Designed miniproteins, single chains, continued (4). Designs and how they scored, part 6

Each design is a single chain, and the fold is of that chain. pLDDT is the mean over its residues in the fold that is shown.

## One batch from the design tools (miniprotein)

Design m12174
Fold by ESMFold2-Fast:
Structure m12174 (fold): chain A 96 residues (1-96)
Amino acid sequence: DPAAQAARVAAAQQRRAENMQAEIDKMEELLNKNLSSVTTPEQKETLQLTLEYLELLRQQPTDGQLVQDFLDEQEKKREEELRKAEQQRLLEELLS
């Protein structure tokens, strides 16, 4: 029965989403508890990025592509910052 099989798949996806939601809630509570008094720009940026990631997981916990796209974007930002830092170091060496 295709309808019965579709219902089982939907139920399994819903259970997976509920389990993921509970885990996200735990992580968000721990972050808010530990980082609520954060004052440094670097720690604030890390907190914001982590909360944005958790919100993305919350909205579409079964959509691996959206999660992967977010991770790829963060990796590209890290690579860009490393390249800028390396270029600045080389420039300082040339000017010294």
Scores: mean pLDDT 68

Design m12175
Fold by ESMFold2-Fast:
Structure m12175 (fold): chain A 64 residues (1-64)
Amino acid sequence: SAVQQRLAQHYLSPEQVAHLRRALEAARAGDAETAAAHLRKAGMPPQPTAEGALARAEATLSLL
């Protein structure tokens, strides 16, 4: 929704968004460790699996 999109944009800095995009790329490559590191830098909970990291990054970026 527009409200959820606006909230995500308000709470996420450009640096955090860049880390979310890097987490998405790492997760798509199956690199769970790199994806977790970028999720942490984005202020998001790390995920133990690449699939979990992918789902988190996609869900958050879909609100932007």
Scores: mean pLDDT 78

Design m12176
Fold by ESMFold2-Fast:
Structure m12176 (fold): chain A 56 residues (1-56)
Amino acid sequence: MVEEVKKKAFEITGDEKVAEALGEAAKLMVTEHGMSEEEAKKRALAAARQLAKQRA
């Protein structure tokens, strides 16, 4: 899961550090907030798209 989020976030944002941060955020959503892996992926990738729009 974390690796998938990092790869897709990098494809969306073009920023490796942002992609790593979003992958770790998705992991924390699952482990500390009890969120499902699918929901955590959706939220992390939505954040990636939002960041890309703000910088575009």
Scores: mean pLDDT 79

Design m12177
Fold by ESMFold2-Fast:
Structure m12177 (fold): chain A 68 residues (1-68)
Amino acid sequence: DRRIQDLIREAARMRGVAVTTVRRDIDIMMDASDIPNRLATARGVVAALRDGPAARQAMDAHIAQLRA
C-alpha cells in the first residue's frame, strides 16, 4: 500500500534511519499488538515522532524492550 510506504519513508527521514529499520520496528510492534494493523501502527509511529522528543524516546524504549 502506497500510504503505508509513504509513512514508513517519512518516519525513516524523521528518525535519520534506513527505511528497512522502520519496517522492522513496525513488524516488531505489530507482533506485540493484540489487534495488528500495519497502517495504524505506521500512523502511530509518525504521530509520535511529530509529538516531540519525549514521545520519540518512549517509542525507542518500547521498541528496544520488544526486541529483547
Scores: mean pLDDT 76

Design m12178
Fold by ESMFold2-Fast:
Structure m12178 (fold): chain A 98 residues (1-98)
Amino acid sequence: MKKFIIEVRARLRGATPEQKEALKKSILELAKILGYNVEVKIGEDMVIRVTSETEEKAFEGAELAILMLEANPFTEEVEVSDERLAKRWEAKRAARAA
């Protein structure tokens, strides 16, 4: 069966290794509670991979990751692998600002 995979990448500037690990743990715990299949890797960038049998659930899991990254003061850049998700998140952000 074909699965939906969405990758979210963020650059974290000025964060300590402990702060990066704490953010990873928070993302993984919240994803687990909400039922999203999420992998987090810490390297040059923090890479969050969301996998689901449905596009909607993959998008929701990725939007959760983006929200947590945007709430973090060390996050300078957030890149989303899927253009449709990027547009959907931009629309949700605009709606929250209104």
Scores: mean pLDDT 79

Design m12179
Fold by ESMFold2-Fast:
Structure m12179 (fold): chain A 76 residues (1-76)
Amino acid sequence: MDPEKLEKAKEIAKEEIKKREGEEVEVVSYRVTLDYDEVLKKDVYTVLAYLSNGKFAGVVIDAETFEVLDFAVSES
C-alpha cells in the first residue's frame, strides 16, 4: 500500500467521521485495507477507526478518486 495514499485515506475518513459524529470526536486508531469491491466493481480503501467516544466507524473510499462511497458506525 502506498504510504501517501494511506495517509490521504485516513485523513478523508477522519473528516467524514467529524462531519457525522461531531467535530470534537477524535480517531484513536486506524486499520486500513485495500480491497476490490464486487458490488461497486472497483478498488476501495476500507478504513476502520476506533473513536474517542467508544464507537467504531467504517469508511469506504474509492481508491482512484478518494470519494467517500459508504459510511457506517457501530456503538461499542
Scores: mean pLDDT 81

Design m12180
Fold by ESMFold2-Fast:
Order: C-alpha cells, then structure tokens, then sequence
Structure m12180 (fold): chain A 73 residues (1-73)
C-alpha cells in the first residue's frame, strides 16, 4: 500500500486530514515508543503526536493503520 493510501485511511479513522509525511512521522514515532519502550497504544500515540506535530487522533489513526497494514516498506 502506498504512503498516500495509508494516509487516506488514517484520515478516515481520525476524521481529520493526515498527510503522507504526517503519517510516516507518527507511525514511526508510535512504533518506537510502543514497541521499543513498551508504552500502551494510547501512550505511544500521545508521544507520536508530540514528535510528529499532529493531533492525538491523527497519531492513533496512523498507529492503527500501521499495525493493520504492516509498515514494512
């Protein structure tokens, strides 16, 4: 799935526009804090939102899409 398609899925879930760059930043940050540091999904999303400069809703949506689609690029 393309970065544009993943960002569109995240936009639908969040109810807010998520760009491909915002998606990439949020998904990577969420993976690092969730998988790498053992934070809950909600805690990882909060950290991802801060790092990526997006809302918590956008960060949660990016994490959900990333988990569902397996972000192996």
Amino acid sequence: MSPEEMAEEASKLAGEKVSPEEFDRAAKAGYVYGSGRGLSKEEAARKAAEIAGVSEKQALAALEVGISRGGSM
Scores: mean pLDDT 75

Design m12181
Fold by ESMFold2-Fast:
Parts: C-alpha cells; structure tokens; sequence
Structure m12181 (fold): chain A 81 residues (1-81)
C-alpha cells in the first residue's frame, strides 16, 4: 500500500539511503534540472506531500543550490511545498 511505501521511505531517509542516492545521481547528472526531476519523481511515487518538505529540511543543505531551486519549483508544481 502507499502507507507501507511511505514507511519504507521514512526508514530510507532515517538511514541516509535517500541522501546517498541523491549525491550519487548528482555526480552523474547532465543538468541540475535532470537531477531535480529524478528526485521529484521518486517523491511523487511515495505519496503527495510526504517526502517533499522532509527531504528538503533534512538534505537541502547537502544539495547543490541549483538542484535545490529546481527541485522546489518542480515539487511546488506537483502540489508540494
């Protein structure tokens, strides 16, 4: 269920796995926009509003500014803050 996916995502965030994945994708990114779309897609998969604010609060300082800005734009369009 979506609730089970959300709980699994919370565990991944707590264990730093999502942060690790973001860093790896950033290293191989062609553009900041591409990385932001990838991240937004993963957050949409785990449910509306759940990961967006939490991810930005926990990992925002670890993201390059360009990726952070693009992620915030894409997620706002998808109904996240």
Amino acid sequence: SKEEIIKEAENLIRNGEIGKELIEKNKEATTPEGVAKYIAGKLLLIGSGFGGKLLLEKYGEELPEEIKEKLEEIMKEAGFE
Scores: mean pLDDT 53

Design m12182
Fold by ESMFold2-Fast:
Structure m12182 (fold): chain A 81 residues (1-81)
Amino acid sequence: EAKKLVLEELNKQPAVSQEDKNLAVKVFEEETKGKALNKDELQALSEVIVKVAKRAQEYNVPKDTREQIYKEAIKAKLEEL
């Protein structure tokens, strides 16, 4: 379910590579594991990961650093919710 929401949002962003879509889904799934989140919260988190993925691609951020950035973005948004 969480994975589906992230994929739906990522599919709206053709500029994000398939490799980064897979990485974003993995990070989203790991960071939301065990958390009781409603649909609106999951949607907000999916929008954040998509935005961060696009930005990382724009700035040519290294792949290993992108995973860390994705994790921090999700954690920050979770604290905001």
Scores: mean pLDDT 76

Design m12183
Fold by ESMFold2-Fast:
Structure m12183 (fold): chain A 97 residues (1-97)
Amino acid sequence: MSEKTQQFFKWLASPEGQKALQSSLAPNKRYLTKKNFIEFLTSDKVVPKLTLPEAKNTFSALDIFGDGYIYTSQLKSYLKAYGITTDDTFNTIKLVT
C-alpha cells in the first residue's frame, strides 16, 4: 500500500474526512461508484491531494470483490483491518445498511 493511500485513509477516518465522504454520497446511497470515488479522491477538498493513478490504486484496494462499488460498510472494515482508528461519527452514518 502506498504511503499516500495510508495517509488518505487516516484523513478519511477523521471527522472532516467522514463529513466529506458523507457529502459525496447521493442521498440514501450506501455506496460509491468507481467514477464518483475517483472524482472524490482527486478533488481539492481531500487531504492529502491524490493523483489519478493514486486514486485508482486506492479504489482497487477498497474494491476487494472487484464489483466496481465501494460500500461504506466495506470501507469501515478496510480501515479497521489496516489499524486506522475511526470515530463514532463513521459508525452513525445512516446511509450504511
Scores: mean pLDDT 63

Design m12184
Fold by ESMFold2-Fast:
Structure m12184 (fold): chain A 74 residues (1-74)
Amino acid sequence: SLEDQVELIAALHADSSVEEIAAAFARYLPQHSVAELRAALEAVIARVTAAGRPVPAVLEKAREALDVLERRRA
């Protein structure tokens, strides 16, 4: 699922910059919109929160990465 792909990107990019995370997400833009990636990211964050776990910093960086991509014409 797209949510599983977002979780995988987050797991692989825990120490990555916003720009590196944006590059990873950009690979999905031919098949998905930034809005779809954002919905998947927010669903992942909601599941982490529902499990009683703190939101990892990488997921906050992922939000910033999607903001970068959203400002670019997809």
Scores: mean pLDDT 82

Design m12185
Fold by ESMFold2-Fast:
Structure m12185 (fold): chain A 96 residues (1-96)
Amino acid sequence: GGAGTPLSPPARVKVGERARQLTRLADGSLAEIEVEVVSPDGEVRGRARDLKTGSEGEVRLAQRSEADDGFVIAQAWAPLPGAGSWAGATVLVERP
């Protein structure tokens, strides 16, 4: 399915912290995605839930890039079965 539209601003997080963000799915419904930062290089784990259907999916894709301000940018995506869409979150990982 297609990528959803992230609605939340990027969240600033440290290793071991979680961020919760909203994505609008292709059908117009909302999904909540929660991501946990597991390493200072921007590795993340997480899960998304469609707020209308209760369908859940684990984060399967994560893209990482370094920012000039000393953060790692991590973009995480979770497929939602039945919705035909991916829920996404962006976190700015603070280095310890």
Scores: mean pLDDT 79

Design m12186
Fold by ESMFold2-Fast:
Structure m12186 (fold): chain A 81 residues (1-81)
Amino acid sequence: SELAEEIYEKLIELQKNKGSIEDLLNYLRSLGLEYRPGKNSGEIIIYRGDKSTGEILISDLIEGSDEEKYEIAKKLAEMLE
């Protein structure tokens, strides 16, 4: 979807520009997504209503592969649609 591609490009941009975790969290909030700490240190759950990513590592959102970032972007787009 177009939204998934836009989110993916933003995740790539944040990593390329060495964006902070706060920059990532602000972007998620700007999309209307909420987040909460996961069960383990460094984990986050991104959610909207009854939809969520489950537990993911914050480091994977910033330092993950391009393919992993696109998979996450698709999941986030599905939660927003």
Scores: mean pLDDT 82

Design m12187
Fold by ESMFold2-Fast:
Structure m12187 (fold): chain A 69 residues (1-69)
Amino acid sequence: SEELQQQIQTLEETIQELRDTIATLQARADDPSATPEEKALAREQIANHEEVIRQLQEQRRQLEQQLKQ
């Protein structure tokens, strides 16, 4: 299904955007000039984004299974 393929593509793009955001936040968390508060906030945001990625990966897995018919 073209619709299922499009939904999978959208999920893949969203996951990649979240991974790119995590990379930026990880650089902040690892920055020796950042305050402990800034590092703690970055780590919290990373954990939140990682949880969203896990949910999107499960959705993608279900859609891929449907696509394989």
Scores: mean pLDDT 88

Design m12188
Fold by ESMFold2-Fast:
Structure m12188 (fold): chain A 87 residues (1-87)
Amino acid sequence: KKKRKEKLEELKKKYPGAYEILKRLMYKIELEGLDEEKQKQEVEKAIKDIKETGTDEFAEVFEELWKLSSEEEKKELAEEAKKELEE
């Protein structure tokens, strides 16, 4: 448990942009009520966009952040983003 959280925090500090992409993606998924198919499309789009910039490292970081986050944690991230926007 701590090992995953520690890695998540490390990636968040080293690649804040990738983590912001994940938070934004989760917020969008929650707002639009995207199903599993649409969620996969958004993830693939993000990975593709990162690869288009010629940086495989960012694609790997984003994929790791997605894998490190459970479905419950992803929902919590979306809720936290909503709370931050509200106050």
Scores: mean pLDDT 73

Design m12189
Fold by ESMFold2-Fast:
Structure m12189 (fold): chain A 87 residues (1-87)
Amino acid sequence: MKPSPETLLRALAAEIQHELDLIKKGELSAEEAAERVRAGLEKLLATGALSPEQAAWLRRQVERAIEAILREDFEEVRRIIRELVEA
């Protein structure tokens, strides 16, 4: 059974939140967190569960999240996480 797009988006949101928590604990650099988030996106896209429109939208949200992580704009990262969960 294909996982639902909602389930996949919530799983990615939870992964981004976990990486953010590791940065706050000093256990992960922003650059390492960005790499992990990018890898999570590629794994999600490889499932084929998303439409082309959903995939394009998600790529934009993940690039926004990566940029925010690298700038340490954690308020923007939290906004993006919320958008993924509410999608």
Scores: mean pLDDT 82

Design m12190
Fold by ESMFold2-Fast:
Structure m12190 (fold): chain A 84 residues (1-84)
Amino acid sequence: MELKEFLQKLLDELDLTPEQRELVEKAINSTDLDEAVEYIRELLESLEGEQRLKVANALTEFVFNSKDEEIQKALKEVLESLEF
């Protein structure tokens, strides 16, 4: 699933705290899109300043390039709820 590859890239490229890393790992291991989206939301809420903007921009780019309408809708809703 393209979303899992994106989340793995976040783990590899970002200097995340152990708690933030656990949220991304839980999202990757989620079998339900709604569960994965909730962990992504919690991750974004835990980030501050430049890191939050960087993750939000990466997620926005992923959503724009996604071919899965359900993933696009769910992630857009998260971004909008967090004032992005």
Scores: mean pLDDT 78

Design m12191
Fold by ESMFold2-Fast:
Structure m12191 (fold): chain A 64 residues (1-64)
Amino acid sequence: SEATENVTKGTGLYLRAIGLETDAMIKLRKEGKEVPVGFKAEGELGKKAEELRKEAEEYFEKAA
């Protein structure tokens, strides 16, 4: 169904956003920097992750 397709697309985008945020955390750790409590990814990776989260939210709204 179209609803299932929208959920699948949204889930894929959401998981990709989490992947980019995780990559940002790994990069900080490799540079010997601490990841603070409540860390929010910034810069190009953080911005792209936020855009993907918004796109995922739009697909979930279409499924609802």
Scores: mean pLDDT 77

Design m12192
Fold by ESMFold2-Fast:
Structure m12192 (fold): chain A 85 residues (1-85)
Amino acid sequence: SREEQIRQLRQQLNQADAARDYDEAVRILNQLAELEPERRAELDLLIESARAAAAGDYARSRRLVLQYVADRIRAIGDAIDAELA
């Protein structure tokens, strides 16, 4: 199923991250983006972060991860605002 494919890819992504195999992380993240188009914007930030890390640009990778975290915090804020409306 689509859900099982996503679960397996997330497990493989965790393994790639633990191994610091950033090229493999990029490959898996691209597959996740195809299966979860609704998450495309957040996955693109993670893909760019992994590409930066693969190139040795850890400063850029860190900035992109912080942007991803900021975007998630904003989404939580938007959900709270919707509940209050």
Scores: mean pLDDT 83

Design m12193
Fold by ESMFold2-Fast:
Structure m12193 (fold): chain A 86 residues (1-86)
Amino acid sequence: MAEEIKKVEEKLEELKSLAEEQIATEPIPEIREAARQLLDQVEELEKILPQLLKSGVPAKELLEGLEQVKEAFLKFVEHARQQAKE
């Protein structure tokens, strides 16, 4: 349980770092906008995380959701970069 909560916190930190890096370094405006939205979503989830855990939301479900968000973001980045190359 405590280890799963730690993984959720680590994943939120990972997504925040990823978003901040893309905002700072990415030349494609669409990717920067998506990264800003990701950062806002991660920061909002960090604020409500203690409340969600107290309400009985399983840490495993939160972790799975965050993994899906990361996968979707990376897929969008790859697609947007391929479109910009053409």
Scores: mean pLDDT 82

Design m12194
Fold by ESMFold2-Fast:
Structure m12194 (fold): chain A 64 residues (1-64)
Amino acid sequence: LEEVVRKAAEELGVKLSKKALLALVSALENKVPLTDEVLEILSDLTGLSKETVRKILERARELL
């Protein structure tokens, strides 16, 4: 899961902090729905925009 999240972020030119990586890996592992509310929480937690979070998680799911 960590590897696919890292690869998705790299393809989008996004540098992830360790905290952001762990948050996105947890979201992917728990199959959280990409609702606006969930994206807002992840945006606040990671420091990334909601659109960036959505794109990383959608791409990571494609790489699984």
Scores: mean pLDDT 82

Design m12195
Fold by ESMFold2-Fast:
Structure m12195 (fold): chain A 65 residues (1-65)
Amino acid sequence: SDYIREAVEEAERLRAEIKNLVKIEDKDGAEVFYLKNVDAKTRELAEKYKEKLAELGIEAEIIEE
């Protein structure tokens, strides 16, 4: 099993789900997610995506308001 390939595919799937639910900005190669009055499912998806990106060596940050 190609662990890295599977992680990339899962990250792409999670990104597709959340990109219309939260504001995403690219800052110096890191992805920043802005969460404002979102439901628990959306927050969970953003956290899961950040975790998958970290497995791939990509930085992501979640900012909650």
Scores: mean pLDDT 76

Design m12196
Fold by ESMFold2-Fast:
Structure m12196 (fold): chain A 85 residues (1-85)
Amino acid sequence: EKEEFRIKMYNAPEEERAKLFADYLGLSEEEKQWFVEAAKGNKEAFEKVREILTRLDAEEYERLYEQTGDPRFRAMAEAYRRKLE
């Protein structure tokens, strides 16, 4: 499964690789389209992809804080949320 994904990534065109990466991140169909459009050179889509990746980072740190109680993870999550403002 993971090995097949890596092979597909290496052999795929840029647009297809963007879609496979978004699928790997568990994104919605709408968010996957932003990744595909960014790969095509759409400037608006690049900003949307940046927002999506920043949100995913915030969500990961929020999850780590929930699991560990480490306030450093909460501080990181808040910092990434501020980048979306």
Scores: mean pLDDT 75

Design m12197
Fold by ESMFold2-Fast:
Structure m12197 (fold): chain A 88 residues (1-88)
Amino acid sequence: AVPEKIESLPPLKRLAYALKKAVVEGEVELSADTASKLFRLDLETEDEAELLEILIQAAKEIGEEVLLDLASRYKAEEAAQTLLKKLS
């Protein structure tokens, strides 16, 4: 179950929430630099370029399979596919 407030966020912000939660719960490991940037990011931010840059770096570190699995838990598969296209 996705919290109602999180379900109302744009797909990229839902993916950022999924990544933050997975890191806190020990499901994924990010570099200290990427983790620091991700956790400093406010999900209410309107800086889509900063959000996208951080998510691209996280996607490179965790890989396609893990990214898609996390995205599916938060109905953010479309955002994950968009990131993967930018990595190709």
Scores: mean pLDDT 79

Design m12198
Fold by ESMFold2-Fast:
Structure m12198 (fold): chain A 94 residues (1-94)
Amino acid sequence: MGFIELGEKLAKEGKLEEASNLYIEAGLLYFNNKDYEGAIKAFEKALEITPESKYAYRNLALAYRKLAEQSTDPKVSEQYLQKAEEYEKKVEEL
C-alpha cells in the first residue's frame, strides 16, 4: 500500500497528471477488490489535483452506493446514499 505516498511524491515533484492518473488507477484497483473505502480515499486524492474531474466524481458516487449496499444499518446506508447523490449532482453541474 504505497499508492498514496507515491502519488504525494509525484505531486510534490510537479507531476500532477501522473499523480492524478496514479490515484485513479489505485481507486479502480480498490473498487475491483471491493475495498470501497480505499477507492473513495484514492478518488478524493485525484480530485485534490483535478477538481473538475467528472470521472472521479462519478466513481465516488458508485463507491458510496456500494458502501450503502454493504451496510447492515439502514441509517448508515441512507447517509452513504446521500453522499452518492451529492457527487452525482456534481457530475451534472460540471
Scores: mean pLDDT 82

Design m12199
Fold by ESMFold2-Fast:
Structure m12199 (fold): chain A 87 residues (1-87)
Amino acid sequence: GAELVERLRALIPDERAEEVEARIRELMPAYEEEAKELAEELKKAFPHLSEEEALRLAQELLALRELNPEAAELIEEMLKELIEKKA
């Protein structure tokens, strides 16, 4: 669980943190509901995450879809597999 969250964080290196932050601010007025839905799904997969941490990861994933679609797709596939494996 934690390792996958750390891997997601590793796909957003510190040097790109400002770029991700700028994209979150740009996207959130339009993608607020999508981020909320992703945060709920992330919290189900990673119950140790706070609501704030889950929402932040959802926002980062949405920003990553624009900045690096291949990395975002990989993370989404990993999340899907993890949810399916628990069900």
Scores: mean pLDDT 68

Design m12200
Fold by ESMFold2-Fast:
Structure m12200 (fold): chain A 100 residues (1-100)
Amino acid sequence: SNKEKAEAYAKLSAETLLAMLRLGVMFDVPKSLLEKTIRKTLRDIAEKMLKLGLSKEEVIEILEKETQKVIDELRSEGLDDLADMLEKALKEVIEELKKE
């Protein structure tokens, strides 16, 4: 189903974001670039799920679930600043989705 495809895409994209954030820390990538990359990635995931025909409610539920897994993993590794950035970006993207 399109919902299963959306869930798989969100999961893989979130796992890719986690890997990118770990590399970004390793190479001392600027905080502003990390924040921009996080916001763009979450928006792209949401847009892809909407294009697959999911409702806003379904998109928000999946985005929150998969992003929370990344936040929890970052916190378990002591990467609290990255976890805080991701949590803030998630809230911003969800509020944008609710307005549209």
Scores: mean pLDDT 88

Design m12201
Fold by ESMFold2-Fast:
Structure m12201 (fold): chain A 58 residues (1-58)
Amino acid sequence: SELEELAEKIRELAEKLGVSLGTLARTYAGIELEDGENPSREELLEIARRIREMREKL
């Protein structure tokens, strides 16, 4: 449930910015995903945390 919610928010932001999840992770979270399509739980949480802070400003 939480992971699905985070994935939706991250996907929505990626779509809005016109970039892939892997690009978002590297650019905004400084995380390189093992699989750009399927981030791990910890990777997804870290990406969501950093992107949420940035989104609040955007």
Scores: mean pLDDT 70

Design m12202
Fold by ESMFold2-Fast:
Structure m12202 (fold): chain A 80 residues (1-80)
Amino acid sequence: LTEEQQEEVELGIIEIRYAVALVYYKNTGDIDEAIKDLEKVLKEARELLERSTNPQVRAEAERLIKDIEETIEKLKKEKE
């Protein structure tokens, strides 16, 4: 894989991990575990954005980061 192809694969894996965290929360209601998992996914997305020079990967990572941040905020409000 080229570096660009590897970044596209990494983005896809992060997207899958985000989806898995949401499905886990839906099935268990475990808000603490969901927040923990989402914060890990957020960190991975931010690290990809920081190192990527691919405009498409960067744009998708930025969207993903925003979605994850909004989801974490909603869960934190629900926990309160």
Scores: mean pLDDT 84

Design m12203
Fold by ESMFold2-Fast:
Structure m12203 (fold): chain A 70 residues (1-70)
Amino acid sequence: SLDERLKEVLGKALEAAKAVVEAGNKEGIAIVEEYSRKLDELMEGELTDERKEEAIKILEELVKKLESLP
């Protein structure tokens, strides 16, 4: 389901974010802060299926950016 996909990608994003924060990676922390703001703006109000799909895309992009860090 859409909810299961959102839960899965959120879990991956949280693990990736935790790793960069624990490592003190300033670039990674800045990326996490930027994407957290984007998600907060998107998730404001009613969580429709369209917003869930957009949240999945944002989270997938976040994971990809964090995995590409040196």
Scores: mean pLDDT 82

Design m12204
Fold by ESMFold2-Fast:
Structure m12204 (fold): chain A 59 residues (1-59)
Amino acid sequence: VDSYIQGLRDYLSTIDDPFSRQIIQQLQNANQQQVGQSMIDTGIRYNNPAMVVAGRRLI
């Protein structure tokens, strides 16, 4: 679980855009379900299927 979440944070940090930075901030102060929903929305907007799948797993 911890390794999975850490991998997701590392992945998000490689994306240099305002939406990814916002998701990283949410990872620090939001619960798992909120993070999952934000990742799904971000994945759809940026056409990133891996992020959508990861977000769905957190919900």
Scores: mean pLDDT 68

Design m12205
Fold by ESMFold2-Fast:
Structure m12205 (fold): chain A 83 residues (1-83)
Amino acid sequence: ETVKYGEKTSKESKGPGKYSGKTSAIFGKEGEKGSPESAYYSSQSGLMSSQSSKYEGNKEGEKYGEKSYRSGEELYRKLLKEK
């Protein structure tokens, strides 16, 4: 079941890509299709490192649209900061 608020806010609130990527990788390691508890437990370690954006790791990120897309994320963070 898809929930826009829970899926985006929980992931992109900590940074787009790395955070969700970490939880997905850890989830597959512990319980690939079994346990949200495994994801939650392992995501603790992933969460610690999930402060980086995947866009920052890409040299060509700013070329093929990461600059524009990253600006959108930056704007979102700014909105939250004002609140």
Scores: mean pLDDT 44

Design m12206
Fold by ESMFold2-Fast:
Structure m12206 (fold): chain A 62 residues (1-62)
Amino acid sequence: MLSDEVRETLREVARLLKSQGVPDDKILEAVRTLARDLAAREGLDLSDEEIEKFAREILEEV
């Protein structure tokens, strides 16, 4: 699972994009891309399915 720091970063990005009127599908794509990139930088080997699930959870929480 992604670290709490990464999770909060993704939530902040999602909240910012939502406040700017970005459509949910674009927010989901951005969060998914960032989650994958941040996971790789932290040395986490997450599947695309795990990244997608996590991104959807973040979007539902903002």
Scores: mean pLDDT 79

Design m12207
Fold by ESMFold2-Fast:
Structure m12207 (fold): chain A 84 residues (1-84)
Amino acid sequence: MLSIEEALARLRQIAQDLDNAETEEELNQVLKKLAALQLEMGEDPDVVKKFEEEIKSLSFEQQKSKLAVRITALEIRLVGEEVE
């Protein structure tokens, strides 16, 4: 399992790759990297597969938007700590 710091570093690199993506091929690379990171973080493979299938059914702009939302949600999850 990845450390929080390593997972955040990889997630931020994936976010940068997404921001720079201008083609479907580049979006596919981002999706593949994000899926691999989610699996390494212990996410359910069936959940990851469903997300990938959903993304691939969308337009380029919708794919980019949904990937950005997922990346943000994962970053919030990774930096979230229980504060009493």
Scores: mean pLDDT 79

Design m12208
Fold by ESMFold2-Fast:
Order: sequence, then structure tokens, then C-alpha cells
Structure m12208 (fold): chain A 84 residues (1-84)
Amino acid sequence: MEKSKKLLEETKETMRTGSAEEGARKARETGIENAKAGDFISAGEVATAALQAGREGTPEGRALYDAAVKEIAEAVKKAVAEKE
């Protein structure tokens, strides 16, 4: 629980201060880790933050964030299917 909150905050900070490439990578990694841990709320929060960062950035950065969000969504779907 504490680890997921720390990773979420760190990921949001990287999205604000880092490059689009680094932010998208961190969002993907954090979102997938939360999905694997069964923390679908934190995974969804990471995906939402990534979508927002992409929309506020350049078109190139948006494509990277959109790809990260898609990978997070697929990880959540896989984790839910494996848990059931």
C-alpha cells in the first residue's frame, strides 16, 4: 500500500519534470506494477495522469503517453483475468 502510493507520486513528479519519453516509461512501469499487485485504483490513477500529461504536451509526447496508457490497460485486463 505505501509502496504503491510512493510510486504513484514519484511517477507524477517524473511526468511534470522529466521528458515525455521518461514520463511515459515511468507511467507504464508503475501502472503495470500496480496492476500486477492487484492495485487497480493506483493503476487507473497512473493511466489518468499519463493521459493528462500527454494532452498538455507536444503531439509526439502525447503518442508516447497514449501508448503507455494502452499498456497499463492491457496489464489491468490480464491481472483481472488471472485473479478470477
Scores: mean pLDDT 75

Design m12209
Fold by ESMFold2-Fast:
Structure m12209 (fold): chain A 82 residues (1-82)
Amino acid sequence: EVLELLGQVQLLLEKARAALAAGDVELAREYLRQAREKLEQAEELYEKIRPFLSPEEQAFYERALEDARRQIEALEEELRAA
């Protein structure tokens, strides 16, 4: 479920990059907004399941969430420069 949401974030980031490459900055912003919403849902869900996870599982999910956040922030910065 968390990983499914992160998969949706990756798909939305791919769509945002494609829109930006095509010069459609507004469409890129819309996909990026959706990606951030999906990341927030993934973070919220992770907090709910965290007490049931091993330390190794927690580290795995935290790293995956951090990686997704960094990708969103990097693309947000590109869009500000565009």
Scores: mean pLDDT 86

